# Ledger of designs, part 80: designed miniproteins, single chains, continued (3)

Each design is a single chain, and the fold is of that chain. pLDDT is the mean over its residues in the fold that is shown.

## One batch from the design tools (miniprotein)

Design m10757
Fold by ESMFold2-Fast:
Structure m10757 (fold): chain A 65 residues (1-65)
Amino acid sequence: KEEARKWMAIVQELAKVAATASLDELAARLRELMERELGIRLSDEEARKYAAAIRQLVESGAIPA
């Protein structure tokens, strides 16, 4: 589905900077991409939660950076 492909693209973009960006920067970028690509508005808390999860997956090696 297009939504799944866009979500994967968002995750990949965040993964590129997950090691160097702050959680606030990752959360802000996630909110921007989610709104632009999927039309979904995330709260600051939701964006931070998802950004932290993506960083954890990159750090654990589950997602290549």
Scores: mean pLDDT 77

Design m10758
Fold by ESMFold2-Fast:
Structure m10758 (fold): chain A 68 residues (1-68)
Amino acid sequence: MSLEELVEELKRLLRENASSSTITRKLVELIEKANEVKISQKQLNEILKEVNLSAREAAERFLKLLES
């Protein structure tokens, strides 16, 4: 699955109020793909460090980073 397809899938899951486990699973797939193309583990850790984020909030923050 392409990076764009994973982004679209994650956005759909967020709109549909999918479970935290489903959102987390898709977010992990997106993170792995993004690391391949644009993002280092350091940049990822910086985002995940931001605050006491839910899976949904973490996903939204990560999508913003990818929109660069």
Scores: mean pLDDT 68

Design m10759
Fold by ESMFold2-Fast:
Structure m10759 (fold): chain A 68 residues (1-68)
Amino acid sequence: MEDEYRAGLALQQAYDAAPDWVAANRDKIAAELMKAHGDGGGPSLAKKAEEIRDEATRQALEARRQAL
């Protein structure tokens, strides 16, 4: 439950940071999360969700940088 809670929180943060990017990559994100869970269970799922959050944040920052 703790790792799944952390994964859910990270995914919510990813959506908040870059909602359009998350929506456009929904199937890819789902596949990566399922693979991570299969490879290493809850801890792997949480880590992958945090990586997705970091990528979403990076995409949002790059979009803002280009708008400047």
Scores: mean pLDDT 80

Design m10760
Fold by ESMFold2-Fast:
Structure m10760 (fold): chain A 95 residues (1-95)
Amino acid sequence: SEDKIQALFELLQYQAELAKSNPLYLQKVEQEAQEAIERLKNGAEISANDLLGIGVHLLLQNQEEKARQLAQILVKALESGDLSLYRDEILDLLA
């Protein structure tokens, strides 16, 4: 799954570059990431799309290693079919 992790990380980098060049997209990404982080903290269900937004947020904060770790978590979550198994790991990453 290293190839899948790398491909996903490259997708996050591409989205971060788009956000840097588009103020409306930047605002949307940051708003959606904050909403997703609050849902995680409150024990609410989150989607793979929520994790993608958090990954882009981490790259915009220059947290490249955390974004790569989140890509690893997302690949595992997609392979298991249950994102809730990784909630605590994601929260620890965002601490």
Scores: mean pLDDT 85

Design m10761
Fold by ESMFold2-Fast:
Structure m10761 (fold): chain A 66 residues (1-66)
Amino acid sequence: EEKQRFLRELAEKVAEQVIAGELDEGDVYLVISTEVYKRFPKASDEELEKYIDEAVTMATRLIAEQ
């Protein structure tokens, strides 16, 4: 719930920045992974990978749907 909300809000924010021309699409992964690491510093590597993949997938879909 809280985790899913964070990932969705992060994906939406990053997608909005790309659409607005404030962020290159090629930097989406770097920005998302950085924020996920900051939010979940004690999460396992498996959890971090899943969170990053989920948020990146959501952001990419939002960018494509504009």
Scores: mean pLDDT 83

Design m10762
Fold by ESMFold2-Fast:
Structure m10762 (fold): chain A 77 residues (1-77)
Amino acid sequence: KEEKEKEELIKKLKEDIEEFEKNVKEKVGDTEESLKEMIEILEKIIEELESLDTTNPRVKIAIEILKEKIKELKEKL
């Protein structure tokens, strides 16, 4: 049951990140500026999550996925 909950969270978070990326690109275009804006927003989300209980597996998984996405975006800069 816990494993399914983690997989569901990962799936939803990836879908939310993809939707967010699409919305930012639609608003400001597929530019260096949009990449920087996405990175800034995702980094703020990570800071908020890290201010929570980081021993919680759900929070740890969310932070890991967001850090991976930030790394991908930074490589495009």
Scores: mean pLDDT 73

Design m10763
Fold by ESMFold2-Fast:
Structure m10763 (fold): chain A 67 residues (1-67)
Amino acid sequence: KVKEAVDLINEASRVAEQAPVEERKKLIDLITELTKALREYMRTGSPEAKEKLDEAIKKLKEAIEKV
């Protein structure tokens, strides 16, 4: 999970650098959401944090596929 999230953040960041301003802003917002969820998961390890992390990963993956 941690590796998957980190790899996805790196991939999304590269995609965002090449994307138009509007799409870049949306990707940055989703990257921020995933980073926050990952940080909370690493801090607490709670089931709730894991669920939020999984949701953030799914959202970012879907956004990348649309670019």
Scores: mean pLDDT 80

Design m10764
Fold by ESMFold2-Fast:
Structure m10764 (fold): chain A 68 residues (1-68)
Amino acid sequence: MPSKEELLAEFEALVAELLAATTDPALRASIQRYAAEARAQMARSSVEDAARLLGHHRALFAHLRREL
């Protein structure tokens, strides 16, 4: 099982990839706000719940990436 630090690091990589995909300041600000809340929730969650949340965030970011 990945550690909480590994899960959070993977989440940060996903956020960085999504931010690199857009130069729109309003969209970048929205992504950063979402990331702040998601990061806090994952940090407060168990390793198992953080892994499930990461899966959800990965799917959402993949969808947004395709729309860009």
Scores: mean pLDDT 84

Design m10765
Fold by ESMFold2-Fast:
Structure m10765 (fold): chain A 110 residues (1-110)
Amino acid sequence: MEEEALEKGREGFKNMSDEVRFGAAVGLASMAVSSAKLALEKDKKAAIGGLRAAVRAAEEAARLVDAGSPSDLAALADTLEEGARIAEEAGDKETAERLRELAARARAAL
């Protein structure tokens, strides 16, 4: 019983670490999309660079999807859909399609 409690505590600590990493990846994706939106009017290349950073953050979040809360998963999906629209406006269809795929995966985990 005491050993079982220690094992459950260790698993809880690992799960908390993955939840923190998932939240950080969601935050990074949100910041990258916001930066791309601000850059879009001035420099489409800078906007595309920001959206590629958002893709990388979303791919990291996708590896940790089981640790994501429903609220974080919904926020990630909304953020990535906005990023996809910005990518289309910037003329990067490949990045737009990738962001939509990652948004759909976040929604599927809800």
Scores: mean pLDDT 79

Design m10766
Fold by ESMFold2-Fast:
Structure m10766 (fold): chain A 97 residues (1-97)
Amino acid sequence: KKEEEIEKETEKAIDELFKLGSEYARRVLNAPSLEEAERIYQEGLEEIDKKTKEYLEKFKDNPEAVKKIQIAGDIARGIIEIAYAVKKLEFERQQRK
């Protein structure tokens, strides 16, 4: 059975999604303006959606892998969304003082 190979490839896909989410989150947090942060945020969500769909197609015949990849994609999106929320709060505080 190729189960061990599928598990390893699934873990690699999950790691890549988390790495991509973290990289975009870092770029959002380091953006010099809210407008640039929003552009990076949108780009990051599109890249996560694209990579998630590519992995879902690759693993479509394995329901457990599909479920894990979908969850990983959702978490990666969440990481970027949290970074953008933090960046918005940072700009709000800077505007007050």
Scores: mean pLDDT 85

Design m10767
Fold by ESMFold2-Fast:
Structure m10767 (fold): chain A 96 residues (1-96)
Amino acid sequence: NAQEEENKRLLKEFYEVFKKLAEEAISRGDVVEPDEEAKKIIDNQIKYAKTVLGLSDEEIKELKELLSKFTVEQIRKLAREAADIVMKKLEEERKK
């Protein structure tokens, strides 16, 4: 289905933007060591995302390594920023 292919493309683009924003945050020193509760939540979210989003084992490993440098709240902030960037690009692409 063409729509399923487009949805997969958008999800992959979201994760690439998220990764870039996370790497930029690391370079700025905007990182903390998550507490044990945050690490557990991150692990559970990663397992769920693998199932729902169809991420490869390599992509999951990379995301887990990036997420281990942030609190859950920082991850949510980065995810919102990445989603806003992807949604803006999608809106611009829809405006022919």
Scores: mean pLDDT 71

Design m10768
Fold by ESMFold2-Fast:
Structure m10768 (fold): chain A 77 residues (1-77)
Amino acid sequence: EVREVAEKIIELILSGEIPPDARLTPEQIAELLGVDRATVERALDYLAELGYVRKEIENGEVVYSAGPRAIEGRRLL
């Protein structure tokens, strides 16, 4: 499930359904995909290790945005 959720997240980023400049919380992505927050957090951590998303702290909250590999992927598709 974690891998499938990660694949769905990257598909949404590469297709542009999640804009490259979007700031998303794990809760927002969990609502979007209809999966639990813990699964989304694990998928996002996996994608961050691969460079598809960036994990940032803004105003004391963990947020995610498109990473360099996701931006390159959109350009090449």
Scores: mean pLDDT 74

Design m10769
Fold by ESMFold2-Fast:
Structure m10769 (fold): chain A 107 residues (1-107)
Amino acid sequence: SSVILEVKSGPKGRGGNSAETGNLLYNVTIVVEKEGKKASATVEITDNGEIKVLSAETDGEKAKLIVQIFKDDKLEKMYVYELDNGNILSSKVITDNEEIKKELNNL
């Protein structure tokens, strides 16, 4: 069965949620560019491991939505969505370890 995760930023502009399905761990993180602003997103993880962004809202600010996929405690891939005023501006999939490190350093 599919899993639906809601993620909301906290007072520090960051929030997370996680779920396990199909022997994979999914960590979903939202980061808003300005502390004190709010962002939220709803993500569906299908039984086939497909990621669907069902909704996103930002409080007039840019935000990043990051989905990290772990297998056997190893990060296998990461999805990065750039959000502006609730719209998805860009999406990318990162499997290279050096690119993963660069994106995490920009959080």
Scores: mean pLDDT 81

Design m10770
Fold by ESMFold2-Fast:
Structure m10770 (fold): chain A 67 residues (1-67)
Amino acid sequence: MLDLEKLKEALGKLPGVSDDQAEKIATAIVNGDTDAVTETLDSLGPEVRDQAMRVVREMLGDAGYGR
């Protein structure tokens, strides 16, 4: 299972991601709201978005998603 708090913490450590943005992304991922994830990532700008996508992919792998 994806842990919302772990996702928020991992995303919040990224330079250029605010705590509010990290919370929105983490909440959208946990809820399976792909539209909200895309919308929030697009608001971050391309460089920060790439870093956030890497963190999400790593957290999904760690949580057992992507079998």
Scores: mean pLDDT 73

Design m10771
Fold by ESMFold2-Fast:
Structure m10771 (fold): chain A 66 residues (1-66)
Amino acid sequence: GKKIALVGGSTEELAEKAGEEAIKTEGADDYVLAVGASGEEALALAKRLSEETGAEVGVVGAEPGR
């Protein structure tokens, strides 16, 4: 089944944006988004999850420092 996890920050708003992106791609079966207290935490978690699971992991709504 599809894997869509929510991204941190303001999780409700980020969840909606993540869902919209996943629907548009139609192939986001392994699309995983990290959930953290801040954008930096979400980015760090996304990187870790991508390394551990091999899934495509994104962050939505975070202000990235990269």
Scores: mean pLDDT 52

Design m10772
Fold by ESMFold2-Fast:
Structure m10772 (fold): chain A 65 residues (1-65)
Amino acid sequence: SAEELKKRAMGIAVKRAEALAKEKFPKAESIEAEAVDEKTVKVTAVVDGKEYELVFDVEELLKGL
């Protein structure tokens, strides 16, 4: 169903954002990715005791699929 496809796509987007953040901050103490809405994923990374917030467009995250 369309609902199931949307949930799947968002799950992929969140995982993709997390992977990109891990590549950008390989020494991060923690990385947490979450969907803010259907178009936006937010990632919070902690590096050397400092918090970094990254915002990704879901459409851009799914472009590479």
Scores: mean pLDDT 82

Design m10773
Fold by ESMFold2-Fast:
Structure m10773 (fold): chain A 77 residues (1-77)
Amino acid sequence: MASEEERERGARLTRLAEEEHDPEAIAERILLLFEKAGVSPEEALAELEEALERLRREGADPALIEGVELAIERVRE
């Protein structure tokens, strides 16, 4: 099960689609969220991959899904 911190970040990430409609802007906000939390690149990648699978399964906003995919690419650099 996800930790409380991971669950809170996941909830904030999901709410980004309510404020942002551009996948690139969503990706930037996701990266800032993880950077402020002090999460390592390895941990951020794992959380983002988990979130991506969940969002795809739930049929979430396509812009949010694309934003998470872009964030994953940035973390892998």
Scores: mean pLDDT 78

Design m10774
Fold by ESMFold2-Fast:
Structure m10774 (fold): chain A 74 residues (1-74)
Amino acid sequence: STMERILTQFRYLSTVLSAEDTLTYTKLMVEAAKLPNQEEIIAELDEIEEKYRAGELSEEEVRKRTEELLRKAL
């Protein structure tokens, strides 16, 4: 599925990019996929990004929450 492909790419990016860049690229992949629940997924990714910028989440927690969100959207 398209979401399984996004999750696979997210996992790869998480090994080579910062948490912030991984989030940005993941949002672009979700937007490009034109999924029916796209707006909900992007809103939740934006919430993760805001918490990270506020210092409420570590890079590891950002990656974990993003993976959980993408898995839930499968």
Scores: mean pLDDT 83

Design m10775
Fold by ESMFold2-Fast:
Structure m10775 (fold): chain A 72 residues (1-72)
Amino acid sequence: SLEDEIARLKKSQELAREIADRLLEATVPPLLAWAERDGRFSPEVLASLRQAHADVERWRAEREKRRQELIK
């Protein structure tokens, strides 16, 4: 049915978003660590990467909190 197809598309969109979130979580922390070790980047670039890292850590903590609330 059309409703079943819409449900499948929503599941695909949820999975795509989770993949994107996981990619940010996997890439931003090592990218920031690399950039700080490399030493060639401007303070503005480093500030942007640190902000992105803080955002990723906040999103990770929020997801973990929700997971704990579901399985306790």
Scores: mean pLDDT 79

Design m10776
Fold by ESMFold2-Fast:
Structure m10776 (fold): chain A 54 residues (1-54)
Amino acid sequence: SKYAKYDQLEKEQGVDALKKLENEALASGDEKKANEIRGYIMVKEGKLLESALA
């Protein structure tokens, strides 16, 4: 999965590292990269919601 690198980064360095990457992408105008990072966070939140509802 293309999200494996973000999952590993979050586990090792925390959510702050992901937010830093997102902010860097936004600052550089790389909307595609920023959207990928947001997508990862949303998918993770979605899985947490599914686990809570199941």
Scores: mean pLDDT 72

Design m10777
Fold by ESMFold2-Fast:
Structure m10777 (fold): chain A 85 residues (1-85)
Amino acid sequence: SMEEEILRRALRFAIEQLKSVESELTPEQKQLLRQMEQAVDEGRLDEAVQLYLQLMGQLAKENPELAKKIAAAVQAKVKELVAEA
């Protein structure tokens, strides 16, 4: 569906944003990122969203400024994708 396509694109964008700052992630956060990428690749979008929220929750405690930056970029991308639909 169009909704699933928007969600998949948003999740892939989030993965790319997190990969760009991977050196700043803890080993546990890197593992969550890899699980999130696998879930998206396998079409398990609901699981990918849960993994994203878990990663962002941990990142917000460890590095709140980075978490805010990533969340803002992802939110902007979601708004862009919805507007183009």
Scores: mean pLDDT 88

Design m10778
Fold by ESMFold2-Fast:
Structure m10778 (fold): chain A 107 residues (1-107)
Amino acid sequence: PVPSQKTRDLLLAEARAIGDPAVVARVQSLLDQGDLVGALVTLIEGLLEAGRVDEAYREASTLADYFRVVGDRENLARILRVLGRVLEAQGRHEEAAAYRAEAAALE
């Protein structure tokens, strides 16, 4: 599925706001391929690398909740690994380990 032009424009604007041209290029490439989940994961990882850890946590948690509701085990496992990295950056090591274990069990 190709994302709508509005969705594409919003995600690319958010990628540019991170200030890393590599994040912009990767988001654009993933959107061109119809990989909306890959684009969202790239944005969350870009926020984490930029030190915007609280924003990365909010976005990743929201996405994880969506995948739980829709029963998408593969994408849930993917986003839980990202959440594990975000929680480590916050010093929340036990919660990070729990999310990594949940992600492994979903594979």
Scores: mean pLDDT 84

Design m10779
Fold by ESMFold2-Fast:
Structure m10779 (fold): chain A 84 residues (1-84)
Amino acid sequence: LKQQAIEQVKKLADQAVKEGLMTKEQAERLVKSLTELINSGDPLSISAAGLAMAVLATSSRRAGKEKVAELAREGLRLIQELEE
C-alpha cells in the first residue's frame, strides 16, 4: 500500500538524520520527492523511487549504517509491491 511505503521512507529519513547521514532539510526533500514519485501512479516514477531506495541501501551499508540500509531495503520491497 502507498501509505506503508511513504511511512517507511519517513522512518528511513529520520534514522539517516539520527545517524548523521543527512541533515533534516535533506531528509525533508527526500521524503517529499519520494512521496511524489510513489503517489504519481506512473510506473517509471515508482521504479525511480525503488531505484533511489536500492542506492540508499547500498550506500548506507558501505558507510556502516546497517539500520538505515535495512530500512531502505524494506522501503524498496514495499515500493516494488505497488507495481503488482
Scores: mean pLDDT 83

Design m10780
Fold by ESMFold2-Fast:
Structure m10780 (fold): chain A 88 residues (1-88)
Amino acid sequence: LPSAEEVRAAAEEARAFYLSRGDEAAAEAAEEALLATGERLAAEELSADEASALGVAVFSERLAELYAARGDEEKAALYRALAEEARA
């Protein structure tokens, strides 16, 4: 499972992606969603299964979509694989 810091780093990456496209509202929404997941992981309010689904599967799938939109197919494939592994 990613640490809260890793989830925050992922949220910052998602924010930077949307800001690079000029969509500040989408950047803020993406950052808030990922940071909320990170805060729940940090508070240990999630079971291991819930943390896997919400921490790894959700944010990894989101990052895969963001990297694919950027044309970074290598990172998109990596995060898609991580999301699938976490959902299994």
Scores: mean pLDDT 64

Design m10781
Fold by ESMFold2-Fast:
Structure m10781 (fold): chain A 82 residues (1-82)
Amino acid sequence: DLEEAKQKIIEKVEELENFSEELKEKLIKVVEDSTDLSTLPMKLLFELTRLLNLDPAALQPPRGLSPVETSIELLERADKLA
């Protein structure tokens, strides 16, 4: 269920400790604007690297994760680097 997956990812964005409310709003917008779970992790990766001025390689998740798991892992890694 796309909407259930989006809600889980949005809840994770809201839990981030090192992100301002403005940065969280930008990440939530990426999630809300997504129409395909398979592309969502890449969109989040690009937005996170842009917002934090990071090399995309710094946020590369381990292989074998679902799109939801990958999205959550990206957010957790970005939070630790912010």
Scores: mean pLDDT 81

Design m10782
Fold by ESMFold2-Fast:
Structure m10782 (fold): chain A 89 residues (1-89)
Amino acid sequence: GAPEHVELEIEDDDFEKATSEALEEAEKLAKEGKNVTVTALHKGEKLTITVEYLEKDKYKVTIEDSKTKFTVEETLSLSEITGEIYPAP
C-alpha cells in the first residue's frame, strides 16, 4: 500500500532550534517509510517541510517559508536531510 502520511507541528522561541527539530522529525518518520509534513513556527513565520519517500535511500524534500514565499525543492538521501538548514532569503 501507499506509505502512511504523518503531519507534525513544532513551535519554539528559537527559529534555528524549531527548524532543526522539524528536520529531525521529518528524517525520523521518513526512515520509517512514511510521507511526512512538519511545520515549524517562529514569531509568526511558518516554515513547512514536506518529505516524500521516492525509492531506496532517496527522498523528495520541499521547504516553504510562508513569510518570504521562498520555496526550495531537493532530492536527498536520508543522511543529508538532518544537515539541511533553512536557507536565508
Scores: mean pLDDT 63

Design m10783
Fold by ESMFold2-Fast:
Structure m10783 (fold): chain A 89 residues (1-89)
Amino acid sequence: TVDQQQQNVMQQTLDNMGSQLQSMGASQSVVDMVRDAGQNTLTLGLGQGGAGMMRAISQARQQDSNSAQVMRNLLRQGSQQVNNIRNQS
C-alpha cells in the first residue's frame, strides 16, 4: 500500500507532466508513452515505475528531443519531492 502523501505527489506530477506536454504541442505518441509509464508507476509503486518513466522519456527523445527534455526536468522535480517525503518518514 502506498502512503497517501506519496500518492498525492505522484498524481500532481503526472497531471503536471501531461498538462505541460499538451501545452507544448508534444506529439500524441510522446504523451501516450509518458501516461502509460505514469500509470505503471501508480500501479507498481514509485520505485519500480520510475525506471519505466525514464525509459519512456529516453525513447520519446528519439521522436521529439524538445518534449523529452521538458519531461526529464519535470520527472526530476517530481522525484526530488518523493525523496523528500520518503526522507521525512
Scores: mean pLDDT 62

Design m10784
Fold by ESMFold2-Fast:
Parts: structure tokens; sequence; C-alpha cells
Structure m10784 (fold): chain A 66 residues (1-66)
């Protein structure tokens, strides 16, 4: 795994903070999930982190949450 447990937890916290902001903006739950996952994918692609990309795919399939 390219991410430590602490780094993954930090990334998840940032995703949740983004989600909370979108809730305050009146976004629907489906829109919030989409925007958060898009932000996570952008970060993973920027870092060429194939392990994180697999993790995001698992989240979309409801298999392996953090």
Amino acid sequence: HMLSDEALAKFQELARETGRRLVAEGKSPAEIIREVLEAMEKYAKENNDTELLKYIEDLRKNRAPP
C-alpha cells in the first residue's frame, strides 16, 4: 500500500470536509458523493497512485471502505 493508515485517514477527512461544504451549499447526497470521489481521483492521478485508484473503485462498488 502506497498510503499509510494515517495518510488514508487524513485523505478521508478531507473528503468528508469537502462533503460537508457541499451539503452547506445545498447539494444532493448523490452529487456530494460524486464530487468527493472526483476530488479523490484527481489527487490519486496527480500522484500516480494506482493503489489509491483501486481503493476509490472499491468504494464505488461498496466493497472496501477505509
Scores: mean pLDDT 68

Design m10785
Fold by ESMFold2-Fast:
Structure m10785 (fold): chain A 81 residues (1-81)
Amino acid sequence: SREERIEQAVESLLAYLEKASKTESKEQLTEAILTLFRLLHSEGFSEEEIVEIAERVIKELKDERAKEAVREALRRFLEEL
């Protein structure tokens, strides 16, 4: 289901950010997340589903820098729609 795909995307992004936040800059994280959002959209995820994925990820993250990267990536993604 799409709910299962949303949950899978959330888990994958969280795993990526927990690892990448230790080595990547905020700008690199933002660009990687933006690229992922574009990919998900091209694969048929709606704007609303991508917002839901971003919000769930932000809720679970503890690193403020990583949260900011997700928020910035989402803002840029929505601006280019």
Scores: mean pLDDT 86

Design m10786
Fold by ESMFold2-Fast:
Structure m10786 (fold): chain A 85 residues (1-85)
Amino acid sequence: SAAERIRETAERVARRLLERSETLSVLEATAMRIEAVGVLTEAELAVRAEDPRPLLRRMIEAARAVDEESGELLERTLEEIERAE
């Protein structure tokens, strides 16, 4: 389901951001940790929404601002949801 894909991708992004934060400066690490919490929180809002796509687009932009690959992971999930419709 879309909800399962969104949660799974958000968990993967959060894990990636937390792992990457271990080798960065305090400022950069803080931004990644804030985004890890943000992506998990917004994923729960997206799965409860009638249409998760607008929230997913916002999540992609937020993740991409701190880590390009995290944004790409979320973008792939959006593409999979759009193809399933």
Scores: mean pLDDT 87

Design m10787
Fold by ESMFold2-Fast:
Structure m10787 (fold): chain A 61 residues (1-61)
Amino acid sequence: DPEIVALLRSPDPEQRLEGAEKLAEKDPAAGRVVFRTLAEDPSLPEEIRQRARELAEKLAA
C-alpha cells in the first residue's frame, strides 16, 4: 500500500514504527520482519528500537 510504504520511508522514527504496525495488521509475517529491522537499526532512538523489538516478539506468539 502506498500509505504504508510512505510511512516506512519516513525520516520520522515514529512514522516508521506506525507503518510497520499497519503492515503487521495486513501481513503479520512482513510486519514482524520490519519490526526486527527497526529494532536493529542503530540510527534510530533506543526507545523506538526497544518498542519495535517488543512488537516483533508479540507477533511471534
Scores: mean pLDDT 81

Design m10788
Fold by ESMFold2-Fast:
Structure m10788 (fold): chain A 67 residues (1-67)
Amino acid sequence: SAAEAFREALRSLGLPEHVVESLTAFFEKNRDTITLDFLAGLVARAAREAGVPVSREEARAALEPVL
C-alpha cells in the first residue's frame, strides 16, 4: 500500500517509529491536498524535532518513488 511504502521511506531516513506513525496518519488523511514538496518539508522538520538531521532534499528523494 502507499501508506506502507511511505512508512518504509521514513524508516530508511532513520526516523523513530512514533514519528513514522504520526506522519503516516497525516499522509493518509491529507493525501489529496498535499504535494511532494510540502511533505518533504514536513518530514525534514519532524525529523529535526526528533533529533534526526534529515534535509528537505533527502526527504524529497526518499518520498519521490512513493508518490
Scores: mean pLDDT 85

Design m10789
Fold by ESMFold2-Fast:
Structure m10789 (fold): chain A 81 residues (1-81)
Amino acid sequence: MESPLDLIKQGIDLFNQGNYDQSLQYYQRAIDLVKDHDSPYALRALSQAYRNMGRVYLSQGDFDTSNHYFSLSEQYDNKAE
């Protein structure tokens, strides 16, 4: 059983290696584990995963998708705190 934060860390490591598709898969797995939960931990994990997804799309030049995920990250961050 992997934690959402461990999945996000693996995704960041893959992103830093230039493995964008695999990094997105790890962030999506983290999101899927917590997306239906309202705990502060789950909301922070969602915020962090969405922020990192935004960074991947930004690096690929997909500004519309990047902005969408940064907006989601902000919404979940505000809801957690």
Scores: mean pLDDT 85

Design m10790
Fold by ESMFold2-Fast:
Structure m10790 (fold): chain A 92 residues (1-92)
Amino acid sequence: SVEELLAEAQKLLKKAIELAKAGRVEEAKEALDKAKALIREAAKLLEGEERLEAEIAIGIADLFYGTYKRFGEEKEGIIKAAEILLEFAQSQ
């Protein structure tokens, strides 16, 4: 279900933030990528505006991660991306 996918994504996003803050950047990125995949799967089950909101949240998260990584701030990029996706998942 959408609820189960988003609940699992929320756990992984919280884990990504915790790992990134601990300096475990590679593990944080793996958790972020797994959470993002679950949100994409949830988006396939959504229709109309809710699906568009999911796609926008993923796009904004990817933009923040890529931008921060470009400037040598990958840890901050992971945290910002995870926070954006977590806000989306909690709003559903």
Scores: mean pLDDT 89

Design m10791
Fold by ESMFold2-Fast:
Structure m10791 (fold): chain A 102 residues (1-102)
Amino acid sequence: MKAELLKRADDMTARMKALTAAGGSVDDIVLMGMAGTGLGMAADEKKAEEMTNTGMLGLGALGDNDGAMKLNQAYNEFKENPQAMLPKAEEMYARARARYDA
């Protein structure tokens, strides 16, 4: 459901912002950003763009330019075919949830 995709995308964005503020793992920030962007893109392209920009700014502030580039590449891939990329975004969401809850 579109509303559920947006809620999960918002969850990933909130977790990404919290980890960025705490100086957490850049790998986890990238994973959460990619999951949020992919889930968001399947529901709302503008929301996905805002999530991607937030993640890239956060990664840049932490000095992870490689992670920021990976997030931008993922955004472009998700934008080309949001529905075909949704399973990949859901896999990333599951992995991000497992790492956060561990």
Scores: mean pLDDT 80

Design m10792
Fold by ESMFold2-Fast:
Parts: C-alpha cells; structure tokens; sequence
Structure m10792 (fold): chain A 63 residues (1-63)
C-alpha cells in the first residue's frame, strides 16, 4: 500500500541520518503492517530485511 511504502522510505532516510524519528517511523510502519494483516513474525522479518537493504543500498551508492 502507499502508506506502507511512504513509511518504508521515511524509515530508510531516518536510518541513514541516525535520526531519533527512526523509532517513531518504525512504530508507525509496524502499526500499518499490522492493519494490513501481517503477523508480528512477518512484520519483524520485513523490518529486519529493510534494515539490511538500507545497509546494502548505502554500500551500492558508495561503490
């Protein structure tokens, strides 16, 4: 959904800048994913994968 996509992009930006807003954005993202019917386990895995993707994308931008 557009809301989840927007929150994912905002979380990526917050993680790159080490922003305090990252925690708030993550909580909103979790809530939206829960509303979309994802289980807590699925939400946790998706967020973990997103964090890994951010690290990979940062490496790609540096290369």
Amino acid sequence: SSKIKELEQKLKENLVSNSREASETMMQLIDEMRKAGLSPEEITERIFNLIRQVAKEQRAKAG
Scores: mean pLDDT 79

